# Designed miniproteins, single chains, continued (3): the designs that were tried, part 102

Each design is a single chain, and the fold is of that chain. pLDDT is the mean over its residues in the fold that is shown.

## One batch from the design tools (miniprotein)

Design m11763
Fold by ESMFold2-Fast:
Structure m11763 (fold): chain A 67 residues (1-67)
Amino acid sequence: MPEEVRKLLEEAKEAVLAGKPEEALEKFKQISKTYSLREINRFIREFLKDDPELEKKLRAILLGDLS
């Protein structure tokens, strides 16, 4: 996984934990300038392989489901 993507995913994780899913979505928009939704989904699974609950929540936000 590229280091730029890892840093943006760390920021997205912190945003979700702080109750700011809209900030996490903005991080995903930055990644999507270079990578497809399929690749971002793969990066999220790799990044959060040890945290399936948070992985599911980040993927839901990526798909535009904030609720």
Scores: mean pLDDT 82

Design m11764
Fold by ESMFold2-Fast:
Structure m11764 (fold): chain A 67 residues (1-67)
Amino acid sequence: AYQAAVDATNEIGLELQKESDRLAAEGLPPAERKARVNQKLAELYRKHGWPAPNVTADAPEPAPPPP
């Protein structure tokens, strides 16, 4: 049901918020913090049987620069 999916999304959000807060408290560089949060998001999606997102709402990584 949609409610169950919303509940799972909310749980993932809480885990990401906790991880983000912990990383911010540790004073990690923004790039490292972003990478760790993205890694955690992908891990949580896999844990719940969802496909890992290739785009994050926070900030998608830029494509490699063209020559």
Scores: mean pLDDT 67

Design m11765
Fold by ESMFold2-Fast:
Structure m11765 (fold): chain A 85 residues (1-85)
Amino acid sequence: MKPEEARELAEEGEKYFEEGNLDKARELYEKALEILKEALGEKHPEVADALDKLGEVYKAQGNDEEALELYIKAGMILLERGVES
């Protein structure tokens, strides 16, 4: 899948999140995340960004435990890319 398609889905997800349609925002960010993983790899910074945005949606829905797991995964990706051996 093309990463450009995932970016468009993430932009739509952000609009729905701002409008308070959390269910639609979640669906769009989950689709964007899957495309980004397939196109760019699971450890890409854009995957970390999508995980963070999805975590914000879960937190807004009251799913704090799931949100925390997503934030941790996003942070781990960013840390791995910032650390030189």
Scores: mean pLDDT 81

Design m11766
Fold by ESMFold2-Fast:
Structure m11766 (fold): chain A 74 residues (1-74)
Amino acid sequence: SRDEELLRQVALILQEALRAGLELPSNAELARRLGVSRSTVARYKARIVAVLRAGRVDPRRVSDEEFVDAVLAN
């Protein structure tokens, strides 16, 4: 679905930033990059951050597919 694909794209962008030791992109930057509303990316970003805070997956240590699967499962 579009919802799952957008969540996947946000997850991969955040994983790339974390792997590079960079600050997470703002909701405005994500909205501009993905062509969606700031409220939409804020919702996806919040879900991904919740998964990261749970500490069950390390985005720097797992594959892209494993990280996306962990996000989609929550």
Scores: mean pLDDT 84

Design m11768
Fold by ESMFold2-Fast:
Parts: sequence; structure tokens; C-alpha cells
Structure m11768 (fold): chain A 58 residues (1-58)
Amino acid sequence: DKLRELVLRLIALKLRLIGLEWELEHGKNLSEEELKRLKEEIEELEKEIEELEKEIEE
């Protein structure tokens, strides 16, 4: 079932995003390189989530 697979993937991506956002907000000793990487990963995940949500809703 493709729809179920897409929904499960969406949930997994959203959980990963929450984890990265938590690390960004609560990480006390992140280097500038680590902060940049986290922000870039968050941006990429947000885009992938948006695309999957459009695919599921349409």
C-alpha cells in the first residue's frame, strides 16, 4: 500500500525533524560547523516533508 508507506515515511521524517530542532534549541556546546550542518539538515527535511505532504493530500 503506497499511501501507507508514504504516511509512515512522513511520520519518520517529522520525528527526525523534531529531534534536530530539539538539538538546535537545547544543544549547549555546538560548534559553528555543527550549527550550520543542523540548520541545513533541518531545511532539507522541511522541504522533503512539504513534498511528501503534497503527494499524500493530492
Scores: mean pLDDT 80

Design m11769
Fold by ESMFold2-Fast:
Structure m11769 (fold): chain A 75 residues (1-75)
Amino acid sequence: SAEIEKLEKEIEELEKKIEEIEKKIKELEEKLKTDESLSEEEKKKIREEILELEIELGLLRIELGVKKIILEKLK
């Protein structure tokens, strides 16, 4: 089914994007824990970037969940 193929591709792209954002969050959290040279202003900027990425991640996970439910109903 063309509809199933389209959904599978969209799910694959979403999973890839989610993995990239999760990796970026982990790298930023690691930097906050290990980089003793960071100023308080730089730490605040990194925490803000993490928050923005966590919000984007949450929205993408909702979209992924919805698309997976649709795919299961089409199988």
Scores: mean pLDDT 89

Design m11770
Fold by ESMFold2-Fast:
Structure m11770 (fold): chain A 58 residues (1-58)
Amino acid sequence: MENLKKEIEKLRKEVQQLSDELEALHLAGAPQDEIDAVRAKLIEVQNKLKELEKKLES
């Protein structure tokens, strides 16, 4: 459980960082390709986080 909780915490921090980065890119008018790349990574990390959280709660 300890390792799983640490993994979840790391993923939560990564989600926050990617979310903040995505907002910053939108505000700066960054190229669509860059925005799409960050958005795709954010979705991937969010999906991994959901799977691990389900394992922790089961």
Scores: mean pLDDT 82

Design m11771
Fold by ESMFold2-Fast:
Structure m11771 (fold): chain A 104 residues (1-104)
Amino acid sequence: SLKEKIKELVDEGYERIRKAVDEAFAAGKSKEQIVDEVRSLVAETLRKIAELAKEYGAPRELVLDFARLANEFVERVQKATSKEEIDKAIDEFREKALELIDKY
């Protein structure tokens, strides 16, 4: 189903973002580099969700709601002062994304 496929994309995005953040901190990357990597991975996940939504004729509001959650998430990462805050933002983004799927 559309919901199952979007859930798979959300879970894939979650794992990729977590891994990228973990590796970036281990490598001593700057906050700016971490934010840029997160933005890139979020944009890729949104693009895949938008393509899938278009294929299934889903409401435009689904893509817009995901874009809003993604923007809020990236803003939280930008404002975070620790890895713990970034990890929490990633976990909360995943939970909100899964809740959003249930509405469509």
Scores: mean pLDDT 88

Design m11772
Fold by ESMFold2-Fast:
Structure m11772 (fold): chain A 64 residues (1-64)
Amino acid sequence: SEPATPGALGGVEGMSQAALRAADVLEKMGAKPEAVQKIRDAARNKASEAEIAQAIEDAVASLE
């Protein structure tokens, strides 16, 4: 990989990796399986940052 565009590649791959890691941690903590799956689906579909954040928030809310 080579940095050809200063503002490119800012969110998609990084957000997907972060979302998948968050899903794994939340699953280990006992989050609802459906909420964890929602995060994984959002990451897989390259959903917007807001959609991924909302899915993570929903999973976190399911812990308490």
Scores: mean pLDDT 72

Design m11773
Fold by ESMFold2-Fast:
Structure m11773 (fold): chain A 103 residues (1-103)
Amino acid sequence: MEAAERALEAGAEAAKAAYEAGKASGDAALAAGAAIAAAGAGTGAALAARRGDGEAGEEAARAAAEAARWAAEAAGENREKAEEAARRAEEAARRAAEAARAA
């Protein structure tokens, strides 16, 4: 039960960080796409945690991390900020996967 709450929180952090990475890249479309992908992955991780399905949670967390990397690659003039936000998204996604496995 507590693991599902942690997965949801970590998934939300991953989505927020991915959005920040995309926004820092100066590409509004990429920022929106990364935020949607990360939010979906975070939700998936939370649902997997509630079901006790660690594998699905890990896959969802990985998708969130990939979205953040896409945003960082398009960083442009704000590359450093985008890379930092992407790193935060990866860390949050990892926490979501660990929480899902603990459920």
Scores: mean pLDDT 64

Design m11774
Fold by ESMFold2-Fast:
Structure m11774 (fold): chain A 59 residues (1-59)
Amino acid sequence: SEADRMAEAARILKEGIEEGREEEAKERVMTELGISEEAAERMATAIRQGFENGRNPPR
């Protein structure tokens, strides 16, 4: 489903951001999952805001 695809995209982006490979993660979700660039950027922004709020600091 689209919801499952979006959840997988968010997981890949979160892992990529934690590893300092956000651009690679964005490329992957766009090419493998067909996520638009706008959607990928929106998701990445939300994940970065989560880290900034100290709820999920990268380890």
Scores: mean pLDDT 76

Design m11775
Fold by ESMFold2-Fast:
Structure m11775 (fold): chain A 71 residues (1-71)
Amino acid sequence: MSEELMERILRLDVKERYGIEDEEEREKKIKEELEELEKELKEYEELAKKGDRKALTKAVALKLEIAFLKA
């Protein structure tokens, strides 16, 4: 199973999380969340460069979440 299944799972999660039926409003919420995740990623990448191994793990997880939301 491919991108279609992942997209459906993501849409279901967003629907359950926000309870929003309007597709445009849902996309807006996803974009807002994506912007916040990108800000957090920059912060954790800075900490990871300083040798914080927990921050490195968080940065990797955030990169995966961002990639997943963009897909």
Scores: mean pLDDT 70

Design m11776
Fold by ESMFold2-Fast:
Structure m11776 (fold): chain A 77 residues (1-77)
Amino acid sequence: LEEAKKLLKEAKKKLDEGLKAHSGGNYEEAAKKFSEAAELARKAYELAVDVDSSLAGAAKLLYDEAEANKKEAEKLL
């Protein structure tokens, strides 16, 4: 659980960095950060899915948000 919480916190940090890069017009950096956020959120989900349904849900939501933002950033490249 602690590892999953740590991964989710890092995923949120990467998502915020990606959003900042996107706002600045740096779509390549944004796509990279969103990709990193999605990977961290996926790992958090895998650790939480059978142990903490609330944490797993939060990780899945962050993963879906990161993937959606990555797709939009890639369209602008």
Scores: mean pLDDT 85

Design m11777
Fold by ESMFold2-Fast:
Structure m11777 (fold): chain A 60 residues (1-60)
Amino acid sequence: SSLVERARELLREIEAHPNATPEMLAEAREALELVENSESVEKRVGGLLRLIGILLELEL
């Protein structure tokens, strides 16, 4: 799905970021798991929003 592909792109950006902490990487991987493995649209969207939030934190 388009959500899964977008989430994978966001994880790659977080992993490539020089300021990404091990905690951020762990949270980002958990968020991707929600997007890939949840049957619930709410949980998949929630995972995507977490990935966006982590990336925004890194850009601040």
Scores: mean pLDDT 85

Design m11778
Fold by ESMFold2-Fast:
Structure m11778 (fold): chain A 78 residues (1-78)
Amino acid sequence: GTVPAEEKERIIASAKEGDTVVIEGVGTGALAAELVKAIPKLKVIGTDRSGVVLEAAGAALAPLTDEQRARISLEQRE
């Protein structure tokens, strides 16, 4: 889905380089992708119950650099 600009900007304003952000219900990974693009060295751990939406996350992560993708972890959880 589309990531709300307000949500992204709020996280960017509060997070620091080297921080870890955990996103429960990460869905397609669009927010995770935008956060690692905006904040150098930020790590993101995304979880979701649906393997189908995590499969779709590959499309959001494909345009990222290898360094940016290395800072995102996606995990299927109940």
Scores: mean pLDDT 73

Design m11779
Fold by ESMFold2-Fast:
Structure m11779 (fold): chain A 67 residues (1-67)
Amino acid sequence: MSEELKKEVEGGVILIELAALRTAAEREGNEEAAEYLREALEEAARLIEEGDIEGARKILREAKEHL
């Protein structure tokens, strides 16, 4: 697998994981966590579009640590 394709797949996985965490927070009625994850998802999506997969990975790690 090329590095470019690997980064695209990795970016997609990061966004899916953040979206899943947000959905779980919404289902449990945790509005604070849901809002935090919404902002994290938007920031990660921007970083991925800019090609900063490492920055997006950091956002996902921080989101998991804060929940």
Scores: mean pLDDT 81

Design m11780
Fold by ESMFold2-Fast:
Structure m11780 (fold): chain A 71 residues (1-71)
Amino acid sequence: SKEIETMKKIVERFLEESKEFPEEVQKKVKELAKKMEEIIKKEGDSQEAIDRVGLLLEEMAGLLEEARAAK
């Protein structure tokens, strides 16, 4: 769906940004991205999958905001 495609693009930007941070931050961002991919793979573009991916995306955004503040 268009929503999932948009979320994937945001995840790609976050993964790219995470490369500027310590390895532990990169690992956490990659783990969240992997969880999102697993949900999409197993549940497709259902509303439940979109909602769950959205929550993980919020976690990823928060992690990066904290990493930026610490830099």
Scores: mean pLDDT 81

Design m11781
Fold by ESMFold2-Fast:
Structure m11781 (fold): chain A 57 residues (1-57)
Amino acid sequence: MEEKKKELKENVEEFKKEAPIVSDEEREKLLKELIELLENKDYDGMINLIKEFFEKL
């Protein structure tokens, strides 16, 4: 995989595994947002969204 795809895939997979204190609904909402950003090829937006969520943990 390209570096960008590899990093995004790993971040998404790790996020799916984590979030033990986040409800399924909240997790799915974040994943949906990430997928939308991915479809728009907004990798910076995806990273910012993940970072913001991480700061809430």
Scores: mean pLDDT 68

Design m11782
Fold by ESMFold2-Fast:
Structure m11782 (fold): chain A 63 residues (1-63)
Amino acid sequence: MIDPFVEKVLRRGEEEARRLDSPELLAELRELRKEAEKETDIEKLIGLVLRAIGALEDVRLAR
């Protein structure tokens, strides 16, 4: 079961990726979702969330 907070962050990231028309960001966020579904360690889940935020910020700053 994916953490509700992690799911919310990834869902918002995917919506933003679609709005920015970034298929690379969308693909990266989908891979992070797959990792989050298998992960039970809270520290690793926090790491996945930070990676998602960083990827989104990189795309936003490049615009």
Scores: mean pLDDT 75

Design m11783
Fold by ESMFold2-Fast:
Structure m11783 (fold): chain A 56 residues (1-56)
Amino acid sequence: SEFEEHLERGKAAFAAKDYAAALEHFRRALQAAPSDHPRLGEVVQGALEAQALLAA
């Protein structure tokens, strides 16, 4: 799915410490997400963490 694809790409970018790319993928996952997706919390958390690390 588009949601899962962007979530996994975001997680991979985050692991590589590419927080800007991670945030972009998490943002795209959120756009593709149904509101009740069980992994929605992973995307929200990843986006918040990537934003915080970019701001530091």
Scores: mean pLDDT 82

Design m11784
Fold by ESMFold2-Fast:
Structure m11784 (fold): chain A 92 residues (1-92)
Amino acid sequence: MVDFAKLSEEEIKLVREGAREMAADAERLGDDVAAEAFRKVAEDPRGLAELLQRLLELQARGFEAVLAGRPESEIERLVAEIDAVLREIAAR
């Protein structure tokens, strides 16, 4: 897992570029909330470091739950938590 709070300036530049690309991909897929969230990350990756880390941890947990065959209700809860974090980032 990447420690976004301790990133160098070169690493921050890469995070900004990646976030802009993810925002463009989300917009292409019609996910306006995710697009806005990644646009906000590209503008202030350090200020959003904790939320971005939480988002990645939830996504990893979601992947593990799917692979382990966890109940659909547990997977839906993780998706709802991911959506909540994306809305929180988008609102910043």
Scores: mean pLDDT 79

Design m11785
Fold by ESMFold2-Fast:
Structure m11785 (fold): chain A 64 residues (1-64)
Amino acid sequence: MVSQETLDELTAELEAIAADESLSAAEKRERARLVVIRKAKGLSEEAQVELAAHFSALFAERLA
């Protein structure tokens, strides 16, 4: 189970990356992926799957 605090932090970091016009789309995707991996390190396998789904919903729409 992923905490709402972790999801809020992830959302805020992804929004900051998406808003950074100095980064290419590929660089934004790479940095966003590193943020997700970092947030996932302390989580159970179930929580990691939940976090990956949340990332897919938020960031894929921004870069698609």
Scores: mean pLDDT 72

Design m11786
Fold by ESMFold2-Fast:
Structure m11786 (fold): chain A 80 residues (1-80)
Amino acid sequence: MPVLEGRLDPSASPAEQMLHSAELLAELALATFADDPEFVAQVEALMAEIRANADDPAAMLALFRELAAAMEAAWAERRA
């Protein structure tokens, strides 16, 4: 698993920690589905929106959930 300890400042806000978690999920998604350009574009767009909403924890959580759902959908399609 990625080393969270070396990347998170102990003074980081909950929103910053959620952004870091989203970046790790996006990194895993891009590594796993690099051959799917539509999915790559979707992940990049969601990450841009998460970063743009870093000061709104509710918006960040909603976008993080969309990223997780997109990952689950991509896994389901990959099995077909």
Scores: mean pLDDT 74

Design m11787
Fold by ESMFold2-Fast:
Structure m11787 (fold): chain A 84 residues (1-84)
Amino acid sequence: LADAYNNAGIAAFNAGNYNSAIANLNKAIALNPSNVAAYYNLGLAHLKLGDYDSAIAAYKNALAIDPNNVLATANLATAQANLA
C-alpha cells in the first residue's frame, strides 16, 4: 500500500498534478515514515507550487533518514534561498 501511494504520487508529479502528488505522497509517508523517496518527491511537489516552507520540511525529513541524498541537499538549498 505505501509503495502504491508513492508510485501514484510520482505519476501525478510527472503529469504536473502537484496537489494530487502531495496527497498521495502524504499517504505513502503515513504508511511508511522512513520512505526517503516519498519525502524527497513531496519536497519537489511543494517546490513546484512555491510552497518553500513545506519543501524545506520535506527535504530535511529526507536528509534525516538519508544524509547522503545529494539531490535533497541541493534542492533544500534552493528552497531556502527562495525564502531569504
Scores: mean pLDDT 84

Design m11788
Fold by ESMFold2-Fast:
Structure m11788 (fold): chain A 67 residues (1-67)
Amino acid sequence: SAAAREARREAVLEEAERRALRLILQGDYDGAIAYLEALAREHATSDPELAAELRRMAANIRALKAQ
């Protein structure tokens, strides 16, 4: 169902945000980017919208690292 898909997407994004933030707080920007890009590839076929959001998060971290 759409509700089950949305709940699963929210759970993945919440976990991804927590893990990426933990890596950033440790100074591991490259690890955070690699993790989010790998997770986006994993979900690309089953949930393209989720994959796009994960790629956007990775791009934002890459921009932050460049500063």
Scores: mean pLDDT 88

Design m11789
Fold by ESMFold2-Fast:
Structure m11789 (fold): chain A 77 residues (1-77)
Amino acid sequence: MPSPEVRRKAAELLEKAIEYAEKGDLEKARELYLEAARLLREAGWGIDLDVLRRHLDGLNAEELKEMGRYSLEDVRR
């Protein structure tokens, strides 16, 4: 399990990703999401970054926000 510190930092990045998606800055939102996912992967979560990156590239602002909220729930537990 990732440490509470890593989970907190990942959650902060996901919150920022959601904010940028709401502003319409999808490039920044995707960057922040991938940074959060990379931290979680380095901490032992089974995340395929290549699959995630490809998936994020196909999402619009609403879909990015929903995915970000879903991921926040998983990270904050």
Scores: mean pLDDT 79

Design m11790
Fold by ESMFold2-Fast:
Structure m11790 (fold): chain A 69 residues (1-69)
Amino acid sequence: LTETGLSTEQQKAVVKAANWAIENPDLPDEEVLERIEKTLLDAGLSPEQARRVAEAILAAVKAQLEMDK
């Protein structure tokens, strides 16, 4: 997946958000997406970029959780 253009701090925020989402599989999608988006915005991503990355993280986390069922 194309991760080109993110700073080291922004990349760490993505990993942190993804790990948090994996640890909280029972939360509603809307709550997970909002938390990830806030984490990415705090790391300096634009609103558009934060939303796009947050949706990608949520989709990837859901795919991993479905594989474990």
Scores: mean pLDDT 76

Design m11791
Fold by ESMFold2-Fast:
Structure m11791 (fold): chain A 88 residues (1-88)
Amino acid sequence: MGVELIREKFGDTEVSVERIAVTKYIADVLIKIGDVIDEIIAKKKAGEELSEEELKKISEEIKKYAKELKEKMEEEKKKKIEELKKKE
């Protein structure tokens, strides 16, 4: 079975269906970042000048999404460790 077997062969990391779920979380975060960029483009197209404070807020919002992704990845890792302990 395709992509999972190939990745396991080329890496010392366990390849599983859960990696697809993690990729979905990454995609969701990238979409949210894209939405923020679209808002910037919309303001620029309207001829509005983005203030330094607005740019700082946008930067902080992007960092917030990155932190949320990191937390979700860490929770998934914790669940995996607990599942492995149950099987042993």
Scores: mean pLDDT 64

Design m11792
Fold by ESMFold2-Fast:
Structure m11792 (fold): chain A 65 residues (1-65)
Amino acid sequence: SHAAGVKLGELFAELRKQGKSFEEIKEKLVELARELGLSEEDIEAIENAKTFEELERVIARLATA
């Protein structure tokens, strides 16, 4: 959902400010996505992101859906 995507984006921005690793950020985003009830397809999109740029694009797409 749009609201879930916004929350994921906020968490992503905060974890990046804290200097968390890519893998830790991805792990925390997957945890939040599951708590928010995202589909397995959306969770897999987060898990399959290989770079910060790809991860940011996935989150932006979820926030605009």
Scores: mean pLDDT 84

Design m11793
Fold by ESMFold2-Fast:
Structure m11793 (fold): chain A 66 residues (1-66)
Amino acid sequence: MGKEYREKAERYIELAEEYLKQGDKEKAKEYADLAIRYALKAAAAGDTKGANELIRRAHELLKKAE
């Protein structure tokens, strides 16, 4: 279960990075927020180490999308 949430969070980070490169800050924020949500679900399921790195990356993307 935690692995599936981690994989979804990683995919949402990739989407956020892609939209940020395209200049779509609204979509970048949306997907970065989804990445944080799924990373938190992964942490709750026991994948704490992986989740913390994904949360950090998603926050960096949110700052760039401001």
Scores: mean pLDDT 82

Design m11794
Fold by ESMFold2-Fast:
Structure m11794 (fold): chain A 56 residues (1-56)
Amino acid sequence: SLQEKIDKLIEEAAKLLNIPVEELRKYVDEFRKENPDATDEEILERLERVIKLIKA
């Protein structure tokens, strides 16, 4: 599911950024509140982009 993919990417991104996973979940929640029209797909793509930039 999209939610499972999002959760997995949050874990991976948090690990790469060396921050607690709960802190990154807070950032994602804040983004959803500020962008209420954002879809799960958009959030997934944003997380994938962050991971790609860190790994580049």
Scores: mean pLDDT 81

Design m11795
Fold by ESMFold2-Fast:
Structure m11795 (fold): chain A 92 residues (1-92)
Amino acid sequence: SSRIAQLEFAAQAAEIAARVAEERGDRETAEAARRLAEAARRAAELARAGDWAAAEALLEEAEASIPPEVAERLNEVLQSPEVREAVAAWLA
C-alpha cells in the first residue's frame, strides 16, 4: 500500500470512530476524531501534490490540538470491536 493509501485508511478509521463515540454520547472524542479525519484527508491531498512536509505538519498540528485525556479515549474507540469490524467491512 502507498503512504497516501495509509492516510485515506486513517481518515476512514477516524470517521468511523467519530460515529461510534457520538453514539456513546462522547461529543469531545467524536469532535476530535472528525478533526483527525479531516486532517488525514487534507494530508492525502497535499501528499498527492508532492508536499509531504505540509502533510506531516498538518497531521502533527491536528494531533497536538487534542487534549491528552481525549486522545486516550479516542485510542480506546479506535481499538474497539465496533470500529475494527466497520473498518474491516469497508476494506472488503
Scores: mean pLDDT 85

Design m11796
Fold by ESMFold2-Fast:
Structure m11796 (fold): chain A 60 residues (1-60)
Amino acid sequence: MSRAAALYAAGMILASAGDYELAAENFEKALALEPDEETRRALARILREAGDTERAAEVE
């Protein structure tokens, strides 16, 4: 398992708990290590859930 995969998993867990700020941070770190469309979409979704539609559009 890659470090990016571990960060993605952590982001998903935090998002399910409603901690969108930490979830977004983990997804951004995962993308920095290994660019991946699924992770980018997850980040955009979490930003939209947090109400940050401008940042979500930038990530997509």
Scores: mean pLDDT 79

Design m11797
Fold by ESMFold2-Fast:
Structure m11797 (fold): chain A 58 residues (1-58)
Amino acid sequence: GSAESVAALVREAARAHGLSEEEIEALVRQTLELSKTRPAPEVLAAAGRAIAEAVAAR
């Protein structure tokens, strides 16, 4: 469904930005949970912020 598609995009983006497998799986779980109650643009924005923060912490 759309939640799985959003989760797949988040996984690919996080991996491309060099997040660890543990960070990727945690972010994907969060994405799937948010997708139950939030529209895709809000979920993608939250995931994008989390990826940016992880990259900035290097």
Scores: mean pLDDT 82

Design m11798
Fold by ESMFold2-Fast:
Structure m11798 (fold): chain A 61 residues (1-61)
Amino acid sequence: MSSTELTDEQLEEIAKRLGVSVSTVRKILGLADSGKSQREIAEELGVSVGTVSRVLRLAGM
């Protein structure tokens, strides 16, 4: 079984560091996995491109 998803604890840590909700972190990861660009994710979720980039980097993506 290949699970590449982060734990809720890891998502909460990322969210705290970036000042966003865990649901925002989850949405960023889901949109990135679907092939959306960092700009598209930022526009869709109302966050900065820098926030998207940091989430993906902290998630090992």
Scores: mean pLDDT 78

Design m11799
Fold by ESMFold2-Fast:
Structure m11799 (fold): chain A 69 residues (1-69)
Amino acid sequence: KRLEIFLEAGVDEAVAREAAEALPEASEEELRTVGEAIRLAPDRARTIIAAAQRQLAQGLPVGPAQAYV
């Protein structure tokens, strides 16, 4: 289900699986935001995932898609 959120956002399946596994604490809304950011900048997918992981680890919500691109 969480992986499906990334796929629906247009993220590549391999990247979608990596992102879903990297963000176990993220809400569905946060996953949609990360997926949108990856769709806008697929060449920065790893950087976007790492940024979202850092925000969640600090207890902060994932920022808007524009914050990652």
Scores: mean pLDDT 74

Design m11800
Fold by ESMFold2-Fast:
Structure m11800 (fold): chain A 65 residues (1-65)
Amino acid sequence: SVTRETAAAIYAIGAAVESGNATVRIENGALVITVKELTPRTQALIEDVRAQAKAAGLELRVELE
């Protein structure tokens, strides 16, 4: 639902802001996470966002800057 999608997006944005190394947007019903570099910390963030996206029924796309 829209409410679950919004909750997942808010969570993902918050996690990205807290990390300082990622940005998150919603594009055509998918969560898109962009990371500057692939480190153990950003990999953990991606997996956390992936879990939230799956719970909300959203596609996840990962991009490198």
Scores: mean pLDDT 73

Design m11801
Fold by ESMFold2-Fast:
Structure m11801 (fold): chain A 79 residues (1-79)
Amino acid sequence: DKLKKALEYAEKAHDYLVRGDGEKAIEYAKKALEYAREAGAPESALKYLEDAIKYAEKGDLEGAIKHVTKAIEELRKQL
């Protein structure tokens, strides 16, 4: 159940972003991206996770939250 793991890690990334913990958010977003790729998730979900990581790495936690939220929405549609 790699798709469910991708969603769980994306939700953890969101939780860490809301707490202001960008480093842990990046770690969990990368895990979400790995499982999403292995699950064959839509390119839209993968792109949102990639963009969330990119924004978090730049210190734009609000931008990262916006993109990870969209990734979570796309992943939920696949369940």
Scores: mean pLDDT 89

